# Designs tried in a protein design run: designed miniproteins, single chains, continued (4). Part 83

Each design is a single chain, and the fold is of that chain. pLDDT is the mean over its residues in the fold that is shown.

## One batch from the design tools (miniprotein)

Design m14868
Fold by ESMFold2-Fast:
Structure m14868 (fold): chain A 84 residues (1-84)
Amino acid sequence: MKELEEKLEKTEKELQKLLDAGLITQQQYDLMLATLKQWYDIYKNSDKDDQDKKSQELGQQLLQALAPDEAEMQARLEEYEARL
């Protein structure tokens, strides 16, 4: 339980940093946060086999909604990491 809560908090902080850096919009942040909470609920309430399937489906839906050009997002991430 604590590990999932820590991962959720860490991911929320990472999303906030991306929003503050201007790498994502408020709408993208809200969508990602809502999806993360849905993922957490799936892991808490579903059997192991259903968790993997539902998590994968949710991840694919999020990627399709947020990043129609994955190459552009990857390039921005690499530029950001190079400055750290």
Scores: mean pLDDT 67

Design m14869
Fold by ESMFold2-Fast:
Structure m14869 (fold): chain A 85 residues (1-85)
Amino acid sequence: SMAEAGATVLRLMKKLAEGEVLDEAEKQELVEALRLVYNASEEEQQALLDAKTAEEQLELMQRIFARWFNEVLDRAFKRREELLK
């Protein structure tokens, strides 16, 4: 579910923020959750799997969040523009 995926992202992001490097199973779990919640691309997913440090993994997550947020804003601005016609 989206709620379970969101909880997974939060839990694993907390581990990374505390300096823990995710193992391969945790990376796969994170990638699946990011795909479901933030529409992570195959390229974003692979980059996260290839990352070796907590800092690299956090940077990639921030890029995914920024891209997703920009897509949400773009949709909201287009929707607002249509309502003002």
Scores: mean pLDDT 82

Design m14870
Fold by ESMFold2-Fast:
Structure m14870 (fold): chain A 75 residues (1-75)
Amino acid sequence: MMQDRIDRLSRRGDQGDVNAQVSLAALYLRQGNYDQAITWAQRALDIDPNNEEARRVLSRAYENQGDFDSAQRAR
C-alpha cells in the first residue's frame, strides 16, 4: 500500500538515508503533495548538496507550486 511505502521511507529518511529521502520526495511529487516533496528534497540536500535527483525533485515541486524563482535556484 502507498502508506506502507511512505512509512518505511520516512523511517529510513529520519535516520539520514539520503536515497530514502530522495525516494520519498519523488513519491510526494507524484502524489501532488509539493510541500512534502520540498521538505524531503531539502533534507536530502542538507546531507548531500550535490544530489542531482534531490535538486530535480525540488525544482519540479517549486515549478508545480508556481514558485519559479525557487525552482531556478534549485537547479
Scores: mean pLDDT 80

Design m14871
Fold by ESMFold2-Fast:
Structure m14871 (fold): chain A 71 residues (1-71)
Amino acid sequence: MSSDAAAGLSAAHDEGLLNGGKVDTTKVAELLEKAGYKKAAETVRKIGEEKGTNIIDSKELQAEVLKRLGT
């Protein structure tokens, strides 16, 4: 689970979605789902829903995804 999340987040970074600062959780989740990281995509969407915003700090988003999926 955590390795899949890490690989997906690395792919999102390569696409320029995680270049630091703020990121759109909807776009990150779409990329992760398209790449086959369905669990990570669902987690990103839930984080956005819980925060009440689609715009979250990239470092916070990455840490939260890894924390939830990596134990």
Scores: mean pLDDT 71

Design m14872
Fold by ESMFold2-Fast:
Structure m14872 (fold): chain A 68 residues (1-68)
Amino acid sequence: SAEEAARRFLRALREAKKIAEELAAKMEGATISVEVDGDIFTFTVEGPEGTYKITANGRTGEVKVEKL
């Protein structure tokens, strides 16, 4: 249903945002940037320990975390 699709989308987005915020909170001077491409949200967290990419797919509900 449309409601289930919307809930899945919002859940994936909230999860990815939470992960990005938690990673940034652990690193002093970290920055978060957000890129949106359709149903895909990419959060890039850049800090002294390195760069993390958190990708949320709103369609599938998949959240992926990569250390660059």
Scores: mean pLDDT 83

Design m14873
Fold by ESMFold2-Fast:
Structure m14873 (fold): chain A 55 residues (1-55)
Amino acid sequence: SKTILNIHKPYAGKSDEERLKQKYDPVSNEPLKDPVVSKKYDDVFIKETYELAAE
């Protein structure tokens, strides 16, 4: 799984926030991008995204 290399996403202040918001794609109901990278974005991003997704 080359995804490991893609997981390394050092999100900046603006980029990380926009990505988190885009995670909630209301037009699709069930965004496929979420289960792929959302669960393994990055060590730092994972923790932040995980907290947002959980709550």
Scores: mean pLDDT 43

Design m14874
Fold by ESMFold2-Fast:
Structure m14874 (fold): chain A 55 residues (1-55)
Amino acid sequence: GEEASLERVDEKNYRVVSSSDKVRLTFADGSTEVVKTGALISVETALKVVKAEGI
């Protein structure tokens, strides 16, 4: 899929940015989560993301 970005919105949140409708996040522990493009995730969660990919 196309690479997605995490953009910081405020002190607590990142927004998922992609041209795809959904994004697969891969975390430092090897786990994955699928979120919608435009979703807000906490800074704590965003700091654990090692890869973001549109699906």
Scores: mean pLDDT 84

Design m14875
Fold by ESMFold2-Fast:
Structure m14875 (fold): chain A 72 residues (1-72)
Amino acid sequence: DPEEAQRVAEDAVEKLRTIAEEAEKKGYPDIAEFARRSAELVRRTAAETGDADKVRELYEQALKEIERLKKK
């Protein structure tokens, strides 16, 4: 469902942009850049595939990588 994929992507993009802004504020520009790139990828995948599950998988992978980057 392309409409569901678009809505899932919009929610994910908002959350990833918020993560990027907070990371930049805290002095983690690498995390901010990764989150912004992930938001672009999520938006593009929703537009090209219309696959909400694929969008969710990409978002989950991005969150896991962000948590990894935040670790010591």
Scores: mean pLDDT 84

Design m14876
Fold by ESMFold2-Fast:
Structure m14876 (fold): chain A 75 residues (1-75)
Amino acid sequence: SEEEALEAIREGRYEEAARILGELGRKQPSKDLEMLGLAAAFLAQGDYAGARAALAEVENPTELSRELERVLAER
């Protein structure tokens, strides 16, 4: 669920967040979910520039995108 992905991000478990978002995208395909999953995957790799680029492609902000933006603001 999106709530599980949000908790994973808050706990710094970005690889798990990317996996959860990938599963959600399979159930309910969305460009935004794809970009959120990519941002989480880039964060898991320590690629902050890649994460910012993916997050910039999100068109409809959610609590997930805001939390990722919050994490990236500290970098």
Scores: mean pLDDT 83

Design m14877
Fold by ESMFold2-Fast:
Structure m14877 (fold): chain A 76 residues (1-76)
Amino acid sequence: STRDQLKAVLTKLASALMSIPGVERVEITIEGDTVNVTVTAKDQEAGDQARKVAESFKPQLEALGYTLKVTVKLAP
């Protein structure tokens, strides 16, 4: 089902983001057809890498009918 495919894609996305050095937190929420990804990174380099990795999943999510929104926050 589309839901099972979405879960598989989100699991891979979360694992990929959590594997990036300097990523401290990853939050993924779904609102309707929108997947919201919030990443907390230790510095701008880690944040930029996290954004690139998250956006690399955009085609897979769009194929399932979802829009990806990525927010990067820097740790205080």
Scores: mean pLDDT 87

Design m14878
Fold by ESMFold2-Fast:
Structure m14878 (fold): chain A 87 residues (1-87)
Amino acid sequence: MEMEEEARRKLEEVEERTREAERRAKDAIQSGDAGALRDAWLELVEVAAEAKRVAEEAKEFPEIQEKALRLYRRAAEWAGRVAAALR
């Protein structure tokens, strides 16, 4: 039970970080500033790695793992959009 609660807490932290990273990515894409785009990309890559780690740690809790994998995919997709804007 404690391990499931810990996994849920980590999931909530990653969800909040993903929302903030997406907000920064949108701003960076709209501004076209190379520095802001680079910072947003690095943050999204870090958030994606964290989401994947949470999913691996939550393997015994399928609902939590599925949500973490969804956040991983979402962060990776945004990282791709930022990378495209850097070209």
Scores: mean pLDDT 85

Design m14879
Fold by ESMFold2-Fast:
Structure m14879 (fold): chain A 67 residues (1-67)
Amino acid sequence: TPEEAAREMGKYANVSPEEALKAVEGARQGGEGADRMGQLLDRAYTQGPEAAIKSGAAAARALGGEP
């Protein structure tokens, strides 16, 4: 589900499930909310390529897509 995917994204970005869910909701609204999603993906990127890829895939699933 989108909620489960958001929690997976948070795990790879090293943030709480609540923060990950807020990032997904913000991305759906756009603008300033989308910046929160970008910040979480940047955090995952600094943890390495595998974490970045897995976080990105989870983010896509959370927004209703598949990687």
Scores: mean pLDDT 71

Design m14880
Fold by ESMFold2-Fast:
Structure m14880 (fold): chain A 94 residues (1-94)
Amino acid sequence: SRMEELKKKYRELATKALKLAEESETVKEVLEKISDVFTNGGPITSMEQVEELKNKALKVIEENKEKLSEEEYKTLKELVETTAEGVRLQLEQK
């Protein structure tokens, strides 16, 4: 299913991002801030909220772009976009 494909992609990207965080303090800090945006912001109940949280997380990545490699930037951006897509799909199924 589309949800199972997104879960697999999320796991692969999250694993890659965590490995990059072992080698880069910047990646670790960006991941912690992204996690804060999606997990500590309260319950996500609307498509508008998903877009707002996605944009907040992407802004964290952009603010650190000069300290990130191309690979780190792309991995973090794809992780955020995949997370937002998964939340949107869950909301559409309700």
Scores: mean pLDDT 82

Design m14881
Fold by ESMFold2-Fast:
Structure m14881 (fold): chain A 90 residues (1-90)
Amino acid sequence: MSIKEKAKKILEEVKKIAVEELEKQNKLDLAKEYEERMDIITENLIKAIEANPSEAKKYLIDALNDIAKELEELNLDKAAEKVKEIIKEI
């Protein structure tokens, strides 16, 4: 699996977990907004990786750290913990 494919798969998994946690909290409008935001983050990350493939791992880790911080600010503790676990495995 290429680093680009791996990044896309990881961000899709993170999006799913965060959206499911928001839906369980009955925050349906925020869940939709977060899904759209994650799609933009994914598109921007893929463009960055395509422009500078040698920095792909750094871009992925930086993006995931930013996502984890935002998830903590949104009180999505389960999603934030999962992102931190993923970062340790990269």
Scores: mean pLDDT 85

Design m14882
Fold by ESMFold2-Fast:
Structure m14882 (fold): chain A 85 residues (1-85)
Amino acid sequence: KVELSEEEVKKILDNIIKTYEEILKKTGDEKLALEHVRIVTGFEASNMTEKSRELLLKEAEKRKEEYPKVSEVIIEVLKEEMEKE
């Protein structure tokens, strides 16, 4: 498990958002794009420390106004990963 800086966490969040936008643009399928966000977030969260997950959670909450559905999925996945130990 890797401990990430705020800048590294922001880069991961930006990459998740970019992936969502790219899938949505190519397919027009928001459900598919959000499922991809869930998968990528779960993978990233499983490889980072609990402290880094807390940072990602805070950064996702800051993006709720701009990307409400994406941020909600990220927050949900992170809370699930944190509850699973």
Scores: mean pLDDT 82

Design m14883
Fold by ESMFold2-Fast:
Structure m14883 (fold): chain A 86 residues (1-86)
Amino acid sequence: MEEKEIEDFLAFLEKKAKLKEPLKLDDIPGKDRPILVPVIELFEYKYNIKVDVETMTLREIIEEIIEKSGKSAKELQKELEDYLAS
């Protein structure tokens, strides 16, 4: 998976969560960034994916979502934006 794809998705999550501090790919959502857990659960439900938010890093979670959905980071970003706007 292209590193830029992962970084672009991370930057999108940071912007949408309106976080005061930048997200790191080594962050574990359930421990470091609990505000992201509901967003991750949405992708788990939508694409029938299972991730462990208590042990997996954002890098690993983003890679799993992109791989299992078969969609680009840009397509996933648009789907999340459409969901949040509705």
Scores: mean pLDDT 76

Design m14884
Fold by ESMFold2-Fast:
Structure m14884 (fold): chain A 113 residues (1-113)
Amino acid sequence: SLKKLAEIFIEEFKKAVEENKITAFDMMMYATALQLMSDEELKKKFNLDEKEREELIEKLKKYATELASLMVDIAVNRISNPDLAKEYQKKLDAKSAEVAAWIKKKLKELAEK
């Protein structure tokens, strides 16, 4: 059942990436799905070795944390300092575009192995 749940998370993540709607939550769920898979399943399904999996999970968690931090900064400042909230929104939009480009490139590289 954990295997099927991980597969659902991966498919939803791929859909979010294709639709350019990736969130910090989606990134963390994908990282969690990769952690729940065995080394044999990761090699067969994603052509990832143990080191490549670790690097991918760390990068996903890093970007998820950066996106989540910006979302918190927007929420905290939305009422008390709306101009600062707008500056954080611009940073979130730029970081989201960077993350989406990285994910698309990485998924393509993994599919072409």
Scores: mean pLDDT 78

Design m14885
Fold by ESMFold2-Fast:
Structure m14885 (fold): chain A 60 residues (1-60)
Amino acid sequence: SKETEEAILKDYEKEGLRPGLFEELAKKYGVSKKTVQKIILDKEVEEGIELIEQGVAKSM
């Protein structure tokens, strides 16, 4: 849901990326790790992150 997406993004912005973060957020909000990863990736794309092999890999 939209509320869950916003909560995940806020936690990510506060904590920053760390090992186990996706797993913890997935468990905390009752979603899959893939869902957490997609939400964070979509946010980084919206912020104009460089998509050329620099932290965010294109699916290929």
Scores: mean pLDDT 68

Design m14886
Fold by ESMFold2-Fast:
Structure m14886 (fold): chain A 78 residues (1-78)
Amino acid sequence: EIDEKAKEIQKLIQERKLSDEDVNLLLAKIVNEINEKNKNKPVDIEEFQIEAANKLIEILNSSEEKLKEELEEARKEA
């Protein structure tokens, strides 16, 4: 399941022509959001990876406007 999500993410990155830097910024933002949400809860590593992958896929499948907004917010947090 994680491997399938990784393949989908790789395909979407190529289709959207995102740089490695842009992808890393989005991932950092997503990881920070998941960590904030789970501050008081134990987190399973597999569940964490699946949630992060799902959030990234959602962003990559969004409109161009939404993707630009997410990237701008990620850059401000960097």
Scores: mean pLDDT 76

Design m14887
Fold by ESMFold2-Fast:
Structure m14887 (fold): chain A 71 residues (1-71)
Amino acid sequence: SSSQQALLAHEQASAADLTERIEELKKDYEENKDKMSEKEKNQMQLKIDMLEIARSSTQFVAERIQQKIAQ
């Protein structure tokens, strides 16, 4: 349905935004890791891991909607 397609588009946009934020943090980490303490590295890795979990959750929802409208 058009409502399901709108919801799918919204979830896909959210996943894309999370991907961009993850890539920015990974770039910042690679550029600055030699200047970071072990604690700061661990905190940055935790932030990346949490965003990847959020993206996976958003992608799971999108896949379920897509299966329902595309089958």
Scores: mean pLDDT 86

Design m14888
Fold by ESMFold2-Fast:
Structure m14888 (fold): chain A 87 residues (1-87)
Amino acid sequence: SAEEELEKLVENMEKVMEENKDAPREDLANLAAVGIHELAEYIKEKKLPKEVIEKAKRRVEELLRKHGLTDDPLVQLQLKKIDEIIE
């Protein structure tokens, strides 16, 4: 299902970030921003329900906390795009 595919995109983002955990912070932030961008594009394409989007966003926010990227400007810019979709 589209929801399962969205979940797999989040899982792939976590895998990529874990595999690159020793990279410079800037590179890790860029990987996270790209991952969030891909999620936002998929959400738009599939016209996913608000509750599904909010669940995925919560998982992404937990991932960002784990890697210390919550306050990164590039990451925050991409997260705002998801917020604009659900509003």
Scores: mean pLDDT 84

Design m14889
Fold by ESMFold2-Fast:
Structure m14889 (fold): chain A 68 residues (1-68)
Amino acid sequence: MEPSEEEVRMLKAAVLELQEEHPDLDLTKPLSPEQREEVVRLMVERYGVPRERAEEIVATAESDPPPP
């Protein structure tokens, strides 16, 4: 299922938070399992997204990333 624009914004915010903690994070590469888990956790904790849905959003974004 395609994420909504709101869900994409939440994903981008979570990735930005991860990048602030890890400024050497290469966003042109697929996320490691650990990085994916942190993004999912941030989406659940900050935005109240159910974990299962957050995992689906991250998986979809990896297959069809938004333009930079």
Scores: mean pLDDT 71

Design m14890
Fold by ESMFold2-Fast:
Structure m14890 (fold): chain A 112 residues (1-112)
Amino acid sequence: GLSEEEKQKIRELLKEIEENVKKGFKALLAKDPETAKEHLKKAIEAAKKLIELAEKVNDPELLKLAKEILELLEELLEIAERGFTEEDVPKVIGLVLRLAGILLDIERLVDR
């Protein structure tokens, strides 16, 4: 199983992803695409660190979920880079809700 240090590192990365997604989403709604891109890029870097950690601890379930987070974050970044419009709101909300669900799944996985 995961060590307490590994569990703590995962929780810190999940918090970093959540906080940056929240700030990025707020910036998109505020019509501030540069701030949105900045926060989404920080969330992507945290997700990449989570993937590296999942590979090191050899947890295939954590690796799968971490890769799914990265894919969703990359989709959010593409929307921000193309120019966010009101038509994108349902898709962005759906991506954010799916991210929240996966973050909860990883928390449950770590608390095993």
Scores: mean pLDDT 89

Design m14891
Fold by ESMFold2-Fast:
Structure m14891 (fold): chain A 87 residues (1-87)
Amino acid sequence: SLDELRAEAEALLEEARRLIRELEKAIADGDFQRVRELLRRLGELIERMKALMRELAAKDPALTTELVRLLVELFRVASRAVEALNE
């Protein structure tokens, strides 16, 4: 149902925001083991978000836009994490 899709989207948005904060902290702390672990979880989260966006795009464009905005932030943080691992 649309209500179930919206609930899933809100849960993924909160999970994404939490993951961004945890990854930024791990980078700042130089905790490279934690960075690698969080990058794996980030990859899994992105795939779940992409699947949900395919179902949600025509039904709730505004919420889909919020998911896209967070995906961009996730990719930016992931890029910083990869740079940190290569230094």
Scores: mean pLDDT 87

Design m14892
Fold by ESMFold2-Fast:
Structure m14892 (fold): chain A 99 residues (1-99)
Amino acid sequence: AEADSLIAAAERLLKEAIEAYKQGTPENARMAVGAALGAATFATEAILLGASDEQIERMKELVEKAREIVDKVEGLADPALVQSAKRAIDEALKAIDEK
Protein backbone atom coordinates (compact mmCIF):
# COMPACT_ATOMS: atom_id res chain seq x y z
CA ALA A 1 0.00 0.00 0.00
CA GLU A 2 2.71 2.55 0.95
CA ALA A 3 5.01 1.53 -1.93
CA ASP A 4 2.04 1.68 -4.33
CA SER A 5 1.22 5.24 -3.17
CA LEU A 6 4.83 6.39 -3.64
CA ILE A 7 4.96 4.80 -7.11
CA ALA A 8 1.73 6.62 -8.06
CA ALA A 9 3.20 9.90 -6.75
CA ALA A 10 6.46 9.34 -8.69
CA GLU A 11 4.55 8.62 -11.92
CA ARG A 12 2.35 11.72 -11.44
CA LEU A 13 5.44 13.91 -10.86
CA LEU A 14 7.15 12.51 -13.98
CA LYS A 15 4.05 13.46 -16.02
CA GLU A 16 4.24 16.97 -14.53
CA ALA A 17 7.97 17.15 -15.42
CA ILE A 18 7.27 16.11 -19.04
CA GLU A 19 4.44 18.66 -19.43
CA ALA A 20 6.58 21.46 -17.95
CA TYR A 21 9.54 20.49 -20.18
CA LYS A 22 7.32 20.74 -23.30
CA GLN A 23 6.58 24.44 -22.55
CA GLY A 24 10.21 25.46 -23.25
CA THR A 25 10.44 28.44 -20.83
CA PRO A 26 12.95 28.98 -17.97
CA GLU A 27 10.08 29.02 -15.43
CA ASN A 28 8.78 25.69 -16.76
CA ALA A 29 12.35 24.28 -16.91
CA ARG A 30 12.61 25.01 -13.15
CA MET A 31 9.23 23.27 -12.59
CA ALA A 32 10.35 20.29 -14.71
CA VAL A 33 13.56 19.85 -12.66
CA GLY A 34 11.63 20.15 -9.38
CA ALA A 35 9.08 17.56 -10.49
CA ALA A 36 11.87 15.22 -11.72
CA LEU A 37 13.61 15.59 -8.32
CA GLY A 38 10.36 14.62 -6.58
CA ALA A 39 9.76 11.68 -8.92
CA ALA A 40 13.28 10.27 -8.28
CA THR A 41 12.91 10.77 -4.51
CA PHE A 42 9.57 8.93 -4.33
CA ALA A 43 10.94 6.15 -6.59
CA THR A 44 13.85 5.64 -4.14
CA GLU A 45 11.45 5.52 -1.17
CA ALA A 46 9.20 2.98 -2.94
CA ILE A 47 12.19 0.73 -3.72
CA LEU A 48 13.42 0.93 -0.10
CA LEU A 49 9.90 0.04 1.15
CA GLY A 50 10.00 -3.24 -0.79
CA ALA A 51 8.60 -2.56 -4.27
CA SER A 52 8.25 -5.73 -6.38
CA ASP A 53 10.71 -6.62 -9.17
CA GLU A 54 8.15 -5.44 -11.74
CA GLN A 55 7.70 -2.14 -9.85
CA ILE A 56 11.49 -1.68 -9.61
CA GLU A 57 11.79 -2.16 -13.41
CA ARG A 58 9.02 0.44 -13.89
CA MET A 59 10.81 2.83 -11.50
CA LYS A 60 14.08 2.36 -13.43
CA GLU A 61 12.40 3.55 -16.65
CA LEU A 62 10.84 6.47 -14.75
CA VAL A 63 14.18 7.56 -13.20
CA GLU A 64 15.99 7.27 -16.56
CA LYS A 65 13.31 9.50 -18.16
CA ALA A 66 13.63 12.00 -15.28
CA ARG A 67 17.41 12.11 -15.91
CA GLU A 68 16.82 12.78 -19.62
CA ILE A 69 14.50 15.71 -18.82
CA VAL A 70 16.93 17.25 -16.27
CA ASP A 71 19.84 16.94 -18.76
CA LYS A 72 17.80 18.63 -21.53
CA VAL A 73 16.71 21.63 -19.38
CA GLU A 74 19.77 22.13 -17.13
CA GLY A 75 20.88 25.26 -19.05
CA LEU A 76 17.54 26.96 -18.27
CA ALA A 77 17.12 25.98 -14.60
CA ASP A 78 18.80 27.03 -11.33
CA PRO A 79 22.17 25.16 -11.04
CA ALA A 80 21.60 24.24 -7.36
CA LEU A 81 18.19 22.71 -8.16
CA VAL A 82 19.69 20.80 -11.14
CA GLN A 83 22.49 19.48 -8.88
CA SER A 84 19.90 18.35 -6.28
CA ALA A 85 17.85 16.58 -8.98
CA LYS A 86 20.96 14.84 -10.38
CA ARG A 87 21.88 13.64 -6.86
CA ALA A 88 18.34 12.27 -6.30
CA ILE A 89 18.45 10.51 -9.69
CA ASP A 90 21.87 8.96 -8.91
CA GLU A 91 20.58 7.79 -5.50
CA ALA A 92 17.50 6.21 -7.14
CA LEU A 93 19.62 4.42 -9.77
CA LYS A 94 21.94 3.14 -7.01
CA ALA A 95 18.94 1.81 -5.03
CA ILE A 96 17.70 0.02 -8.17
CA ASP A 97 21.15 -1.51 -8.89
CA GLU A 98 21.50 -2.73 -5.26
CA LYS A 99 18.32 -4.83 -5.57
Scores: mean pLDDT 85

Design m14893
Fold by ESMFold2-Fast:
Structure m14893 (fold): chain A 82 residues (1-82)
Amino acid sequence: MEIPREELPRTLFDFRLAWLTENRPKQVVADALIAGKTSEKLPPVDEPPATPEQLEEAARVLAIDIARLAGLSEEEIEKAFK
């Protein structure tokens, strides 16, 4: 099946959210992904896993970054997440 260009960011979001849910990163790692940066400190060994809200935001940021690399405009990306 062809994924329409307008649905690509949503498809990428779903894929990344599934991946993050399976891998259950620590909160500091999820926050670093949301910021588009590597964490400046090692996560504590007993740090709780990322919240669902952090996973959704990290998946959204990753999907947007990939959509930009694929050549989607900011308007197309905003419309997909509207």
Scores: mean pLDDT 66

Design m14894
Fold by ESMFold2-Fast:
Structure m14894 (fold): chain A 142 residues (1-142)
Amino acid sequence: KKKQTENGAKAVEAGADRIVDAFRTGLEVGAKVGIVLALEALADMAQELGLDEAAELARKKAEEAAKSTVEEAGKLLKEALQTLLDAVSEQNPLVGGAVSILRQHLDVGVDLLVAGDLEAGVRAAEDGRTRALQSAKNIVQL
């Protein structure tokens, strides 16, 4: 269980880094592109956590988001975040705690991206990453 929690913490760290990079890409090329890339980053995180169904759903939502309005893309990302949190929390509640912290900050970040406040959206994602990593680190040290 300790090794599985350590592997889960590393997957959350790598996934959070990719999501922040996706939001930063959104700052440069547009919110919709950032949201689509964030959905792909969530799918990669879910796959690394062994949550194949959640990963497949996130990839399908990324394809849908690419064809949607920015507002609809934001909703799809929030739905994918909730699905990932539910699946992770059932598999490993400690890793689920770190994902929950990340989701709370990313929900705010998505709303800011959709509203056109791209810099604030990136800052929310960066704060979420920092807090989720601290949570994961503290859990592994227990």
Scores: mean pLDDT 86

Design m14895
Fold by ESMFold2-Fast:
Structure m14895 (fold): chain A 84 residues (1-84)
Amino acid sequence: ALPTPKSLEEALAQAAALEAAVKAEVAAVTGSDEEKRLAAARLTAEALEQIAELFASLDDPEAQEIAAAAREQAERIRAQIEEM
């Protein structure tokens, strides 16, 4: 599990590290173009869900807005996956 951030700056740093990890994982996916696209979408949605939880842990209005936006984006990607 990601450590609980103490500030918006720490949350942003942890989110950046998670994004880098997801990019590496996506690059390691093998299979057809469709399988790679589906895997990339799933990994991105999972990362956004984790980022949303990370920012939601902060008692900060700006962090709460970021959490809501990340959650909404993850939901849109999840809906897109269901159409694949």
Scores: mean pLDDT 82

Design m14896
Fold by ESMFold2-Fast:
Formats: structure tokens, C-alpha cells, sequence
Structure m14896 (fold): chain A 85 residues (1-85)
């Protein structure tokens, strides 16, 4: 899936155009800061997680990608609980 938020989409596109260690670190910093500031139920969090997972998988950092996917799953569970109960 492609991130739908302009920030996540732009970061992912920039990284994919020029993959580098510096661009990975920059993407991690921006995405982590945004995730920290957004509440768990904010719709944009999913797009930010998708961008970070895509970057890690592109670099073969599968363990980091899995950790982010697990965190996204916890956020989804929290959102589901808030929506249903």
C-alpha cells in the first residue's frame, strides 16, 4: 500500500528516488517524531507506519520492519477497541 498523507508520501518518494543511510535516518527521525505527536487513533499513523515499513523492507531490514508492523498492529487494536467499546 502507498501512504496517503502528503508528508509520508513525500518522505517515501524521496527515499525511493535516492536510497541512502542518511535518507533512512532522516525518514526515521521525521516519522518517529510524527508518530510520537499523533494520538494512537489518528488515521495518519497507519500511513506513517507503512512508509517506515516500506523503507526498512527495501533495505532488507526485516527485523526493524516487523517491529514497526507489530507497533502498528497495537495501534489498530487500540483503535478497534475505542470504536467498538
Amino acid sequence: AIPQTPEAKNILSAYLANPSEENIAAAEQVLEAALKELPPNHPSRRDLYLALVTIYKSEGLNAKALDVEVQAGVDDLKLAVEKVT
Scores: mean pLDDT 70

Design m14897
Fold by ESMFold2-Fast:
Structure m14897 (fold): chain A 113 residues (1-113)
Amino acid sequence: SEIEELLEEAREKIAELADLVIEAAKEKGDEELLETAQAFRDRLESLIEEALENKDDAEKAIEILEEMEQLIDHFLEVVLPHLSPETAEKVKELAKEFKELIKKAKEKLKEKG
């Protein structure tokens, strides 16, 4: 399934992004940033699974994908001020790649629903 492939690639981008923030938090001893990054990773993984479970309900799957887009935007607003410029640039790049994958998944759902 093209949708399953796109969502699995999105999951990989989120894992890389979350790991960068987790590493930065550990290096700084920032417990709040660590907890925020872990909660974000867990929530997005749950939303990806929920989108896959609802792939035959295009409207519901699209709503979940839109929630993921809102969640990544909120996460960036919260974490970017706490990151080095180098880490922030990498996190922004991964977030952009993630959003492009989600956009493609939404387009595929609209085409088949």
Scores: mean pLDDT 87

Design m14898
Fold by ESMFold2-Fast:
Structure m14898 (fold): chain A 55 residues (1-55)
Amino acid sequence: SRLDELLAELSARTGLSPAAIVAALRGSNETRRAFALEHGVSDDDLVLLHILLNE
């Protein structure tokens, strides 16, 4: 799935496991924004990941 593809790409870039990335993205808006800023994730990619995680 596109979610699995994006999680694999982020895992490769950040060195974090897919499970750790999902946990960060399922946190508060503050947690998600902090994660994005730290790891260079675009706002568009955050919105897409949020949609895909809530399918």
Scores: mean pLDDT 76

Design m14899
Fold by ESMFold2-Fast:
Structure m14899 (fold): chain A 64 residues (1-64)
Amino acid sequence: SAVEQVLQEGARLAAELPEEARPEVEKVTFEAAVRVMGGEPASKAIAELRERAREIREQAERRR
């Protein structure tokens, strides 16, 4: 399902990020899943999720 695709991508992104960033990635993944349940295309939700994960990674790296 579209929701499953978003959740799988979110889990993959969380695994690639610092442990400290995982709660934020989980939150944005949940938000993306809710949007898909509301009718947003999975491709759009995944693209936005990937962009937000990149921003989260950059912010976490700047603190080190």
Scores: mean pLDDT 82

Design m14900
Fold by ESMFold2-Fast:
Structure m14900 (fold): chain A 85 residues (1-85)
Amino acid sequence: SNETRLEVLKLNLELGRLQAEYARLQRENADLDEQIKVLEKMKEVLRKLAEILKDTDKEAYNLYMARIKEVEKEIEELKRQKELG
C-alpha cells in the first residue's frame, strides 16, 4: 500500500539519521550511555523494517536481522566497557 511505502521511506530516513548520530558520538568519544541509547533506537528501526519486509523480501529481511545481531553485539561490548570503567 501507499502507507507501507511511506512507512519504509520514513524508517530508512530515521535509520540514516541515527547512523549519522552514532558516528558523530563515536568520533567525539561521547558518553557510553548516549552511544548505547542510539544503538538501541537503531535496533528498533531495523526490527520494524524487517517486520514490514518479512513476507515480501526475504533476502532484505535476512540482511536486516543479521544487522540487528551486529548492533546487539556492539551494545553488549559498550555495556562491558561501561562496567569496567
Scores: mean pLDDT 88

Design m14901
Fold by ESMFold2-Fast:
Structure m14901 (fold): chain A 60 residues (1-60)
Amino acid sequence: SSSFKEKLDKEMEEEIKRLNEMVEAAKQSADEDTRRKLDEQLKTSIRFLEQRKEELLAKG
């Protein structure tokens, strides 16, 4: 349903914002290697959020 999709889109926007804040905070206390992994994980998470949205729409 389109209304469900719109709600998911808004939720994803907020998730992406929170992920950015969490990654920045985690980097403050992280080793160099962990910081690199956090950067890569952020990019990967954004991509996977799109797939996750498709899965939720297919289920619901």
Scores: mean pLDDT 78

Design m14902
Fold by ESMFold2-Fast:
Structure m14902 (fold): chain A 87 residues (1-87)
Amino acid sequence: SPLPAGRFERHDVLEEDGVTVEIEVRAEVDEEGTVRLEAKITVTAGDFKLEEKLSFVARSEEEQEAAGEELVKKALELIEKAKEAAK
């Protein structure tokens, strides 16, 4: 189902094996159902820190799912980089 119009925010922190992953997501849905999603991913391992910002505009549920998949993919890439740098 389409998202209702409004603003949504989420902030998640995960810590495991010396790696901290912080994901901050802000979404704005307009009256036409267009979703503007801004995400910030911060991955920290010891003295190593990576930060990435992503922006998506989704005009359908299919585009919303695609944006979610890109966000997960980016988070996993940053986690792998942090794990390699912490070795």
Scores: mean pLDDT 80

